# Designs tried in a protein design run: designed miniproteins, single chains. Part 59

Each design is a single chain, and the fold is of that chain. pLDDT is the mean over its residues in the fold that is shown.

## One batch from the design tools (miniprotein)

Design m2040
Fold by ESMFold2-Fast:
Structure m2040 (fold): chain A 109 residues (1-109)
Amino acid sequence: MLSEEEIKALREAAKETLGITLSDEEVRALVEAGLAAEKGADPEEILEEGKKYVESSLFSALAYAEALLLIKAYEEAEELLKLLEEREDEMSEQQRRLLALLKEQLKKA
């Protein structure tokens, strides 16, 4: 849904503001996950997309887990977060912090 120029601008903004280097795929995944949550997409479809990212982009998979929590798809969110937890040793400190926050949100649900 974003143009190539918009993706580039968001990636540069993330690097300048947060010191995070996001790929074009990670920027697309973040936006697509947010839009899926906003539109009330099928939780199982969001889960399947998130699972595809577990082996390629942990940040993208975390974005899909957050989308599932936002639409209150707690069972699907728990499944995706469990897969991400098994990859915690491969995560950056920022990704581990985000995982911990999402797991805490799930416990409060």
Scores: mean pLDDT 76

Design m2041
Fold by ESMFold2-Fast:
Structure m2041 (fold): chain A 73 residues (1-73)
Amino acid sequence: EIDREIALALTEIAVAIGKKYNDPEGLVELVERVAKEHPEFAVEILTHAAESARDYGFEEAAKRLEELAQKLK
């Protein structure tokens, strides 16, 4: 599951960058890119990022990521 671990690590980096620069839109864009590069884990990537974004107070970004995850089922 090395590919899954890499995808989740990249997701955590994307979320950390968004938080550091107070950029919820950039966070969503980076996470969407990670999900596109790792489609087999896309729902997990988007769901994990949404939870982290909400913890940081990025409610709109979290909702956007949740909607994207739901669209993929």
Scores: mean pLDDT 82

Design m2042
Fold by ESMFold2-Fast:
Structure m2042 (fold): chain A 52 residues (1-52)
Amino acid sequence: GAEELAAELNAKGYNLSLEDAQKVVGEKFTRAGSVERNRARDRAIAAILAKK
């Protein structure tokens, strides 16, 4: 979830708020299955990191 996304990225040295993580999860994650959701999550993480 968004809390785990924020904690994971902060542990890697990126400053990400829970609110921003919730927006990323809501924007990029599809609800159509766990494999495709995990791929979408990885793309969303890469995109936010690239724009930092």
Scores: mean pLDDT 62

Design m2043
Fold by ESMFold2-Fast:
Structure m2043 (fold): chain A 71 residues (1-71)
Amino acid sequence: ASYPKISADQIRQVGQALQLKPPLIEAAVKFYENNPQLKLSIEGLKEVLLLTKNSTSAEQLEANLKTLAAP
């Protein structure tokens, strides 16, 4: 199925719109680039980034993304 893959630019744009800290945005980009098999929607990414907005660590963002991606 050809769901449009979330691009690095889309992650950066959404992160900037949500006013995330640059290290968290880049951690999200790197996670998606290292996991090309993930079929996450842009809306799912947005919700995880919103939950992560109040977190101070890239580790928490990675944990949230893994939870969203795992069955």
Scores: mean pLDDT 69

Design m2044
Fold by ESMFold2-Fast:
Structure m2044 (fold): chain A 70 residues (1-70)
Amino acid sequence: MLVVSRATATASRPLSPEARRALQEAAQGLVGTPSEDLADAIREAVEELRRRFPELRDVEITFDVELEPA
């Protein structure tokens, strides 16, 4: 079984410090997610972030994840 061991997120445009912090916290929240659940977890995280921060609605968000055996 593979799980997320490390995750970071970036946005296509500069963000406020608050939005940048929330984005990184969301990425860290992906650590321990099984690879089979990862796509759903990312979708839910992006929906939550865009609900909280309108500036993220017009921005491309990229998640970089590392997987390892658990």
Scores: mean pLDDT 84

Design m2045
Fold by ESMFold2-Fast:
Structure m2045 (fold): chain A 96 residues (1-96)
Amino acid sequence: MKIKVLVGARPEDAELARKFAEILKEMLEKKFNVDVEVTLHVGLTSDELLELAAKEGADIAIFVRGDRYEVFVNEKNLDKRDEIMEIVDEARKKVL
């Protein structure tokens, strides 16, 4: 099993998003005991990131705006949504 995550950010948030993506990957791999692929997309809008996530069949898409994170969980993973959101919040706290 493999979890695919897209992380998007504005250019000004690129470094924050990069650090967040690294922490998130490690935390998701430990929590679910699976391989996790995280790709960083700088310069896409939140809507463009969602379109890309849909095309690629991504499990999770997260858009970083400073201290605000927009999180989208694919419907196939709704049973794990609360656990995913908790991990995202912890990873965000570690990078800030």
Scores: mean pLDDT 84

Design m2046
Fold by ESMFold2-Fast:
Structure m2046 (fold): chain A 77 residues (1-77)
Amino acid sequence: SKEDVYRELAALIVEKKPLEEIKAFLDRLQAEGLITPELAERIYEVFEKLEKAVENPDFKQGEEALEELDRIRAELG
């Protein structure tokens, strides 16, 4: 479900996966035809913001990025 996908993406951030690993994951999804290159780029930008929020005590940036991710997931569904 959309919620399951959202939770899975959020879990990658909690695990503090490096952006390179996130990009590799998105590249795989593109290769499998599950997302477009444009959507992968948008998702990558969200993860970049979330990684910065995790490294910095600025929860607002993380919340805004999660809201953007939810919008992207809604567009996919």
Scores: mean pLDDT 68

Design m2047
Fold by ESMFold2-Fast:
Structure m2047 (fold): chain A 97 residues (1-97)
Amino acid sequence: GAMAIRAAANGALAEAQADVDTSKKYQIEAEKNPELAKEYLLKISENAKRLVDGARALPEVRDALEAAAQTVMDYAKKVAEIASKYLYEKIKREVEK
């Protein structure tokens, strides 16, 4: 019913803010622990996918969820750079043995 749809929309907006905040924390953690950057990148990517899927399922909040997904993907790009650098440094160390 209408109340259930409104409750779902409000819940999706609250979860979108949490996904943005959590993705920012994953970026900070990846900077501190580059070895875990790949794991954090996957978690951020899952957050972005959830937001995109939510936008498709809930037209009433689509624009807000798509904007949140873009913000989450911007954090994903930064974490991907950390993961890529860590992987290259690891490969370089192995080759130089």
Scores: mean pLDDT 87

Design m2048
Fold by ESMFold2-Fast:
Structure m2048 (fold): chain A 71 residues (1-71)
Amino acid sequence: MIEEAIELHKKGEWEKFAEVLGKLSDEEKVEFMRSLGMTLLSDEQRLAVADMMVEGRFEEAQRFGVRQILA
């Protein structure tokens, strides 16, 4: 599932990415965001970003530097 989420993110399939991310537990969401290189964020901030992405709130997720870290 994590590998699938990474592929969907790279392809820009945000709707499917959000669906896969939404199936993860809070702990798995934090681990996934950490694996994407979000090292400057706390675990609480990583979880908040994941939840924002699941809800389609991508503008708010960008405030935490998600695109800059993943680029």
Scores: mean pLDDT 67

Design m2049
Fold by ESMFold2-Fast:
Structure m2049 (fold): chain A 64 residues (1-64)
Amino acid sequence: SEQQLQQEVDESLARMLISTLSEDERKEVLRASEERDRRKVEETARKLGLSVSTLERVARELRS
């Protein structure tokens, strides 16, 4: 389905983005994904040049 194809594309993009992130940036992504304050999540995403949804996908991939 289109949903399954989109998920595979999103996972591939997340892995590619992880390879471009420094270790410190990866730690920031993980911290942001655990953050209860939505505003802080948005700020971290902006600093890394990511959308919040992309940051959340990257965090899921880092935890896999």
Scores: mean pLDDT 75

Design m2050
Fold by ESMFold2-Fast:
Structure m2050 (fold): chain A 97 residues (1-97)
Amino acid sequence: SEAEKAKKEAEEEREKGLELAKEAVPELAEKLEEAYKKSFKEAAEFVAKLAEEAAEKGDLEKTRKLGEATDYLVRAVSLEALAEKLEKEEKEKQAKE
């Protein structure tokens, strides 16, 4: 189903984003994994803060990787929300009698 495809794409984007963030700040890998599992807001706030700190220090590579991680995270959350909407609509159509 389209809902299943969106869920799979969301998981792939989320995993890519987490991997990039862990590459940029390997010392914070465990905290990143916890934030990514907890909520979009917490993950986005954490990664954005790390990107800002990297930029203030002039670390171009780290800033770029954390920026890319943020992009993957935003796409993952959007796809996850779409998947939930599509799944709900499919179930409602079956339940409408």
Scores: mean pLDDT 79

Design m2051
Fold by ESMFold2-Fast:
Structure m2051 (fold): chain A 65 residues (1-65)
Amino acid sequence: DELEKLSIDELIEKLKEMLNNKDTPASEIGRVREILIKKIAEERGLSGPEGYMQAMRELEKRLKG
């Protein structure tokens, strides 16, 4: 899967582009978000539900600048 080969920074830029395009299906946005959360968790050495929540918060910060 091409998406899983992209870096975190490349996936964040792709997600920003997808969020600005009204024609992008919510399911595709959700898939990119899940891949990003997984990659951020792996980068930070985070695991379990608490790790997932921390990775999600970090993704939100990176998306907003």
Scores: mean pLDDT 80

Design m2052
Fold by ESMFold2-Fast:
Structure m2052 (fold): chain A 66 residues (1-66)
Amino acid sequence: MDNRLQAEIDAALTLMKISVEKLSNADAAQALFAAGKELGEKYGDEEVQQWLFDAGQQYLSRKTPP
């Protein structure tokens, strides 16, 4: 469970989302996967990694639109 942590992650993810929206879907996904791995190791929290992994998967599912 991530009571206070959820708000912090949401804020960080929102800022990252704004930044990655300028990237291709593949680059955005890769950045999110890398951030998730790093934050997961730093916090020792699989939920953080899972959250960012899911976000990255969403970008990958969009592929590269024409």
Scores: mean pLDDT 65

Design m2053
Fold by ESMFold2-Fast:
Structure m2053 (fold): chain A 64 residues (1-64)
Amino acid sequence: MFDAFLEEAIKNVELLMNSPFATDTSIDTFIGLEALRARRDYGLSDAQVKELVKELKKKIEELS
């Protein structure tokens, strides 16, 4: 389940980064909301959420 959530979150980041209206604030908000969704809705552990945030930040850096 974690890998599936991570894959979907990465795809969502790619879509956000391709938006002409994306800002640093919207990107930070997106990461925060994905972390909250992972914890509250999917029951992911703190370690899994930290890994999720790390991978999303890597993807953002690659797309920047």
Scores: mean pLDDT 78

Design m2054
Fold by ESMFold2-Fast:
Structure m2054 (fold): chain A 98 residues (1-98)
Amino acid sequence: GEREKKIEEIIEELEELKEKIEEAETKEELIELAKEFIKLLLEAMKVIEDKEKLLKLIGLILSVIGIIIDIELGMDFEKAKEELLKLVEEAIEVLKEA
């Protein structure tokens, strides 16, 4: 239905975001991509009714905010990039859960 199509669109946008994160060369780029990731997670929350999935998405948003804070506090670029990529993969898996 319409919700399934919106979820598929968000998954496609998350895959594109993953590629952009892999290509990112600066902490400033990672912070902007992390903000875009939060926007996609918030859009996913509008179309998901399952409580367990909603709690997982909230947890992911909080983890992304944590990475932004850690980057501002001097976290290593490669470590921040790897952690952010891991969270994007987790978001894709949550959205693909039947």
Scores: mean pLDDT 88

Design m2055
Fold by ESMFold2-Fast:
Structure m2055 (fold): chain A 79 residues (1-79)
Amino acid sequence: LKEIEDLLNKALETTDPEEMYRLVKEAAMKLLKATEDHEIILETIGIILRLIGYELDGSLTVEKLKEIAEELKELLEKL
């Protein structure tokens, strides 16, 4: 749990978009492995699909990444 929280906090503190992308993706993948809660798993999968969609259509922004990082942080707090 703390490792995922640390990744999300680093993502929110970074000014490098590429590093933020890496940290957010790693945190989401680790969250999937850290829980057996079906609701949290489904919400995390939804977030990962949104990330993939934004990457594929070239619409990834720091603003969208910060929103996703905050959403993942809220999911982590529900654990």
Scores: mean pLDDT 81

Design m2056
Fold by ESMFold2-Fast:
Structure m2056 (fold): chain A 65 residues (1-65)
Amino acid sequence: SSMIAQLQANIAAVDADIAAIQQQRDAALAAGDTQSAIRLQTLESMLQIARSSEQYVMDRIQQRQ
């Protein structure tokens, strides 16, 4: 369905953003930029929560058929 396709696309986009932020966080830590690393870690955590919420909605829709 278009709804499932939209949720899958959103989850894939969030997964890509999480991967990019993890790389940026690791680079900041290697450079000794602890403040930037903490901010990036917070953003990563927020994106992981958003991903889990979207996955939950998708799973609930799929369980109805």
Scores: mean pLDDT 86

Design m2057
Fold by ESMFold2-Fast:
Structure m2057 (fold): chain A 81 residues (1-81)
Amino acid sequence: SPPLVDLSGLSDEEIIALGEKLLEEAKKLAPNDPRVAELEKQFREQVAVLRESTSPVVRAFSRRGLAAIMRELRGLIAELK
């Protein structure tokens, strides 16, 4: 299993930037993989929630969702190498 992603010390924009880097690596390795496309869709949805929400609870859930997506991306990148 891929290692846990600890995002607790990162800003929302730092989390988004990290996720963007993982997506770009996955797309470079497998540009037509439907798993990459699905993870990109989920990532964009969570980023929208995080940027638009004023609720601390909703933002916390979105940050955890991004951590889960980044874990899946790291696992997929490791599989594709």
Scores: mean pLDDT 84

Design m2058
Fold by ESMFold2-Fast:
Structure m2058 (fold): chain A 69 residues (1-69)
Amino acid sequence: MPRKIVVTISGGTVSTEQAVELIRAVVENSSLDVTITIEGASQSAVDAALETAKRLDPSSTYIITVYKS
């Protein structure tokens, strides 16, 4: 089912693995619109999370905000 997934990612301490796992869990296991925030993510974690979200459910709308801190 198409849904809106809003992810806010901001910078520095969350690993790429943790960011990807969080996005995977939300995308694979939720059919509802969701908003999540990941604080402390590196740029590589951001990129991996974005690609994971788009790959798992390309029919949903993704609004992803990246903050540099």
Scores: mean pLDDT 66

Design m2059
Fold by ESMFold2-Fast:
Structure m2059 (fold): chain A 78 residues (1-78)
Amino acid sequence: KLSPEEARVQIQLGAFETFARVVIYLVTKKGLPLEEAKKILQTAIEEIKRFAKTLPKDLQEKLIKQVEEIYKETLEEL
């Protein structure tokens, strides 16, 4: 069963993945400096981690782990 809390986790993950794709585009096509891109991504992760603290522990751990995985994959494309 998909709970409202699990749905919120999926929305946050989808939003961050889309955001990361835009950052990749800005670096690869618009010349955004890599160090600036890293700061932008890290700021978004910190905001997501603050949101995660409002969730049950299992969903908090899942959201943080998957956001960190997306971040790592994003850095590999930069």
Scores: mean pLDDT 87

Design m2060
Fold by ESMFold2-Fast:
Structure m2060 (fold): chain A 56 residues (1-56)
Amino acid sequence: VSKEEEEKILETYKKNNYDVEATAKELGKSKETVQKVVLRVEVEEGLRLIEEAVNK
């Protein structure tokens, strides 16, 4: 999956209230593809949050 596609998946995922199925349907992708992208980003962000590198 390209970087551009990952960004689009994440943006659509957020707009659909974090619904993997709705995101997959809107983008014409499999739920597995959407889930893999989301899991990868969540793991990376989770590590940053543990170190409190992201202030929100």
Scores: mean pLDDT 71

Design m2061
Fold by ESMFold2-Fast:
Parts: structure tokens; C-alpha cells; sequence
Structure m2061 (fold): chain A 77 residues (1-77)
């Protein structure tokens, strides 16, 4: 039996737009084992960490980032 551990730490610093960061630990069968999420506003900072340990399955860390789209600036004449 092989024990696998996955861990990840991500820091978000002063984004220009609001963002939500979700870290997930999934198995090779794409089953969710652990999840952590953080929402950061413009100019704010946050850190998110996730870890998981399983037997006989490979683990992957997936980062999913969602941003609020800023309005497209109108070109000057």
C-alpha cells in the first residue's frame, strides 16, 4: 500500500478586481477529497491552504479562479 499526500498554499495579494479562489484535492478518479475557498476584494490579500492524504490513489491539486470582469474602457477619439 502506498500513501499519497498532496498539499498546496496559495497567496493572493492586491488583485485589481474581486476574485474567488478555490483549491481542490482530487483523486485520479476525479473524486473530491478536500476543498478550500477564499474570496478577495480589490487591493485585499488572503491565503488559502489545502491538504489531503489517501492510500493507493494519486492526488492532484486543482486551482479554480473566478474574476469579476471589469468594464471594457471606451477608446478615446
Amino acid sequence: MTVHTASATVRVEAPTQRMTLTLRVVTEDNELVAEATVTVGPGESAEVRVSATVEDKRLYVVADVTFSAPPVPRPVP
Scores: mean pLDDT 76

Design m2062
Fold by ESMFold2-Fast:
Structure m2062 (fold): chain A 84 residues (1-84)
Amino acid sequence: SAREQRLARAGVIGAENMAEYGEGQIEQEAKNRSLPEAQERLERTVRALEWAIKQAQRLKELDPDGAEKAAKRLEEVKRRGLEL
């Protein structure tokens, strides 16, 4: 339906925004990685990215291209976080 398509598009935009937020958080934690609390904040960011990846994948039937691109971007951001 048109409503489902609009919700799927909003979900993809939300996933892209989460990827951008995750990139910013990872950059901040990279600067602060000498602090004990930085590791805990990084782990919380990775968990949020994992949840966002699952949400993006659920949109694949309604917006397959948007969902795949958003999921790949989120997975790349998660990979960078795990490498810190």
Scores: mean pLDDT 81

Design m2063
Fold by ESMFold2-Fast:
Structure m2063 (fold): chain A 59 residues (1-59)
Amino acid sequence: GPAAAESAARTGRAEALAAGLDEEGAQLVGDAMKEAQERGSNSREGNELGRAAAREAGL
C-alpha cells in the first residue's frame, strides 16, 4: 500500500546516504524501492534494484 511504499523509499534513501551516496543517488534508490513495493515486489528485491540503478548511474 502507499504507506509501505513511502516507508521503503524513506528507508532506501536513508541507507544510501549512510553508505555515502549523494542526494541524487539516494533519491534514485528510494524511488526504485518505492516502485518495487508498489509492483508487489518485496523490500529486499526493491533495495537490490535500487542499488543496481544507482551503480548504473555512477552514483
Scores: mean pLDDT 72

Design m2064
Fold by ESMFold2-Fast:
Structure m2064 (fold): chain A 89 residues (1-89)
Amino acid sequence: VPLKPLPEDIAATLDALYAAVKAGDTAAVKAQADKLAALISKETDPGVLLSAEASLTMIGMLAYILGDEESLAVVSEVSNLAAEKLEKL
């Protein structure tokens, strides 16, 4: 499945999630992850879901490097949602 450019709402939410992880703002991480999960739940394009999963993997790696176990867990939940949705499409 080829990667596709992210819709503006998903891209903006991923940018906000990255900024929250970088800032160590766990409350903002959870809020942006919840918003992203809702957007992913409505997304049906496998190329968009793959692009979102790639971005989530990078954000999860940042959380891991920062030692932020709570943010890593939250990001991993959204990444797993995208992966499960890809398997069911």
Scores: mean pLDDT 84

Design m2065
Fold by ESMFold2-Fast:
Structure m2065 (fold): chain A 100 residues (1-100)
Amino acid sequence: YDDEKVQKTIDAYNTAMKLLQQKDYESLLELLLKAVDEGDGFSVYGILDAMVDYLIEKGNFDSAGKVSKLTSLTLSAIDSGDLESARKYAEEAVKVVKEA
């Protein structure tokens, strides 16, 4: 049960990192929005953490900071049941990475 959640987080992070390296932002957005719609904060955290790590690796610390703030906002919105705001923050995070 708990092992499944940990594996989902690891899989989401690795899948997101692969998509980022391929510059497949459409599939990255679909992956992230699916996790948001399911209320899966562990997968959302894994995906957004991969985006932050990707930007840090590229030396884009300003964009990494922006995605980090959006991570907190997205998770807070999920916790409050505000999925529309969570989707908005998720879309903005993908846009930040795409424009970086």
Scores: mean pLDDT 86

Design m2066
Fold by ESMFold2-Fast:
Structure m2066 (fold): chain A 105 residues (1-105)
Amino acid sequence: SAKEEAARKKLKKIVENAKFDFTEIANKLNLNDLKDKIISESQKILDMIANQEDVSEIAERFKSAVTEIAKEFEEKNPNSADAIRVRFAAHHYINEADKLVEEAK
């Protein structure tokens, strides 16, 4: 539907923004393996969007990846300002993805 196509376009922007934010922080902290994982997971989700896969499936994959990445930042730098920043950013991106799933229904 037109709503699903609009939701996929918005998801693409959210994924690109999350990729940028998380790779910036990983680079600052010299977490090269985590940076590579962020890039790889983001590309897989962007490929799902390009393939016009289901909005709910794209969003679930994205939320799962964001949750795991945020957990890894916390495990490597507990209670750091950067880990706190990642936690707030992750919460924001997850909420935006959930809103898009509801709007696409």
Scores: mean pLDDT 87

Design m2067
Fold by ESMFold2-Fast:
Order: structure tokens, then C-alpha cells, then sequence
Structure m2067 (fold): chain A 65 residues (1-65)
């Protein structure tokens, strides 16, 4: 599902940033999560939309710091 793909890319972004220190790959996975989110916004439940929005914002803030 689109939700599973978004979550997978978020998890990959976190792993590359926090475990590997690879900021460029972390950003690439975050960008993929954002694209899938934007393309599938109308197909997400309110709960899925809210959780994925919060996760994306959280990861963006940690990468930008």
C-alpha cells in the first residue's frame, strides 16, 4: 500500500541519518516519502494522513538540524 511505502521510506531515511550518518541518502528517502504522500493523499485514511504527515515533519526537522 501507499501507506506502507511511505513508512518504509521514512524508516530508511531515519536509518541512513542516525545509523550510517549518510545525510544525502537520508534526504533521498525523505523525498521519496514526500512524493508518495503527495501522490496518494486522497487515498490515505485520516489516521494514516495524520501519522505520516507528523513523521515526515519530524524527520525533516532532524535532518535540517
Amino acid sequence: SAFDQIVDHINQSIQFHTVDGDIDRARQHLDQARRIFDQNRDNLSVSQYTSTSLMIIGVELTIEL
Scores: mean pLDDT 82

Design m2068
Fold by ESMFold2-Fast:
Structure m2068 (fold): chain A 78 residues (1-78)
Amino acid sequence: MQEVEKLMDQIMFALIIGLQNPDVGDDLVSWADKTLKQNMPKIQQVSNDSTSFQNMVNQFNVSRDFILGLYAAVKAAQ
């Protein structure tokens, strides 16, 4: 659980930094997507073990999708 929580924090941090720094945003967003896909089975497994953890993962997914939407909008405006 703690390792997956730290991983989610790292992904969110990368997305936020990418949004603030368009010059490196593509690399950070690419890393975040690849890292999430590689760790999806582990995230799903721990989510099945705890309702509280499942709620946290759901909130993470909503926040991630929101930031990715903002990043896409920023790129489209350039």
Scores: mean pLDDT 72

Design m2069
Fold by ESMFold2-Fast:
Structure m2069 (fold): chain A 75 residues (1-75)
Amino acid sequence: PTLLNELREAILSKDVDTALQIIEQLKASADAEQLKKLDVIEALLKKGEYDEALKEVISLDVDLGVETLKNVVLG
């Protein structure tokens, strides 16, 4: 399980405190584009917009999944 999977589980459980802790962990190793997306997710969670926050997490996970698949196919 990745930190993104843990973030999804925290959002589904509406555990905002845990979700924010996971976001801080993700931010520590994030690039500029990922950091921007994480800031959006954090803002949505603080507003109680869980469905929108979850959608953004899924989008970020797909981006990372596509990169992983590309490396496997080309290696």
Scores: mean pLDDT 74

Design m2070
Fold by ESMFold2-Fast:
Structure m2070 (fold): chain A 80 residues (1-80)
Amino acid sequence: MTVEELEKLIKERFPDLAEEIKKIVEEVISQRDEMSRQELVQKTATETGDLGTSKGLSNDQVHELVDLSARLVLGRLDEL
């Protein structure tokens, strides 16, 4: 799945959170020289998981949001 496809899926499934997720992803990518790939993925999972939970998403929705966001970060790191 491409970066563009992941961004589209996040916007389609979580339209009210898409901009906040984008901010989290951009912040994580900005730290790519300060953290390992694994640490960047863990930070993404933590921050997007906390966001989804705080907005009242179900456990299944939080899992999907975390998975899509982590894949988006990995895809963007692979483009660098």
Scores: mean pLDDT 85

Design m2071
Fold by ESMFold2-Fast:
Structure m2071 (fold): chain A 92 residues (1-92)
Amino acid sequence: SLVEEVRKRLKEAGLPEEVIDSVIDALKIFEEYGLGELFKRLVDAVLEGRMDEARKLLNEIVEKTKDLPVEKQIAITLIAIGALFEVEIAKR
C-alpha cells in the first residue's frame, strides 16, 4: 500500500516515529481526495532537498483542489505544509 511504502521510506531516512505517524496521517487525508501519490512525491522531494520540485508539487495540489470548497482547500494546504515542516526539521 502507499501508506506502507511511505512509512518504510521515512523509517529508512531515520525520522522519529511521531513524525512518521504525523506524515502518514496527512497521507491518509490526501488519499481520500485521490492525491496520495502526489503527496508521496512531495514528501520524497523534501526528504531529498529538491525544493524547486516541492514547490511545483505544492502548486499541483492547489490546482487539483481548486474545485473543493475554500475551507477544504485551506485545510489540505495547511496539512501539507505542517507535515513537510516536520519532515524538514526531523531530517536535520
Scores: mean pLDDT 85

Design m2072
Fold by ESMFold2-Fast:
Structure m2072 (fold): chain A 94 residues (1-94)
Amino acid sequence: SLRDITLEANRRLAELLEEAKKAGELSDEEIQEITKIEMEHLYELLAKNPNPSEEEYKEMMIKTLEDIVKYLEKVSPKLAERVREILEELKKTP
């Protein structure tokens, strides 16, 4: 389902960020900036619709991943590529 695919993308992102933090590939400040990107997109969705559909959550997650990739291209091109893989898999789902 769209929900399961969106939740899997979110889980993969969370695991990747936790691994990167533990490996010293991302600082606490860089993790906070990524969290800010995630929260801003979530708040924008909830402001437009307090009860979002599965499709709206998917669209939000795509936009969130796109902005995280743009941020990471400046910080860690290797991590940007890994997040881009999650993004492309999510985008291929109807």
Scores: mean pLDDT 87

Design m2073
Fold by ESMFold2-Fast:
Structure m2073 (fold): chain A 113 residues (1-113)
Amino acid sequence: SLKEKLEQLKKALEETFDEWIEKYKDNPEVVETIKKIREVVLGALDELIANADTLTPEQMIELLDKAYEEVKKIVDEAIKKSTDPEAIQALNDIRETVEKFFEKLKEIIEKES
């Protein structure tokens, strides 16, 4: 079911965020940005899981698009404030990974519809 796939993906993503926090633990600006991204992304997944039987596929995709726009703003603001090239690279890599994850989520929603 869509709900079971979303729950599995949420668990995988929680593990990915925990791994990123450990990887970048010596860079407080990256860790704080990861935590903000985590709240947005996991919040969107929780809303999708809670409403899987009531939201249309179009509404689910709109919810994901709004969450990703918020992630982009968080990353862009963090990069603008950073003078650390390693932090900037990490933030861009994290943004790219989150974007690919959201693309995969949209594909799953479209296929299950």
Scores: mean pLDDT 86

Design m2074
Fold by ESMFold2-Fast:
Structure m2074 (fold): chain A 68 residues (1-68)
Amino acid sequence: SEEETLAILRRAAARELARGAATPEEAEKAIEEILTGKGNEQVALAREIGEKLREIGDRWEAELEAAR
C-alpha cells in the first residue's frame, strides 16, 4: 500500500540521515519527486527511491571516508 511504501522509504531515509549521508531536506525532496511521478507504479517507485537513497548514502560515506 502507499502507506507501507512511505513507511519503508522513511525508514531507509532515517537510516541514511542518521549516518549523515543526506540532509532531511534533500531526502524529503528526493522522495517527493519520485512519488509525485506515478502512483500506479508504487512498488517500482519504492525500489527506485530505495536505490536512490542508497546511492546518496554510499556516495556521501565515500566522500566522508576520503576526508577522514
Scores: mean pLDDT 62

Design m2075
Fold by ESMFold2-Fast:
Structure m2075 (fold): chain A 69 residues (1-69)
Amino acid sequence: SKLEEQIEAIKNDESVPLETEEEAEELQKWIAEIVEELNEKYPTPMDIDEVQKIMKEKLIEKLKEKKKE
């Protein structure tokens, strides 16, 4: 499914397949929201790999939630 392809792309650090400009804007908004949340929760410098892992997990959660609705 399209959802599975998008999730797999995120897990593999590949470009997420987006069909519309609206989907691209939504993805960018989610990324910005996750970055803001991470900056608020983690006042000390984090390992970049750990930040990327959290980003991927949060982005996948948002995709699953939206596509199930």
Scores: mean pLDDT 72

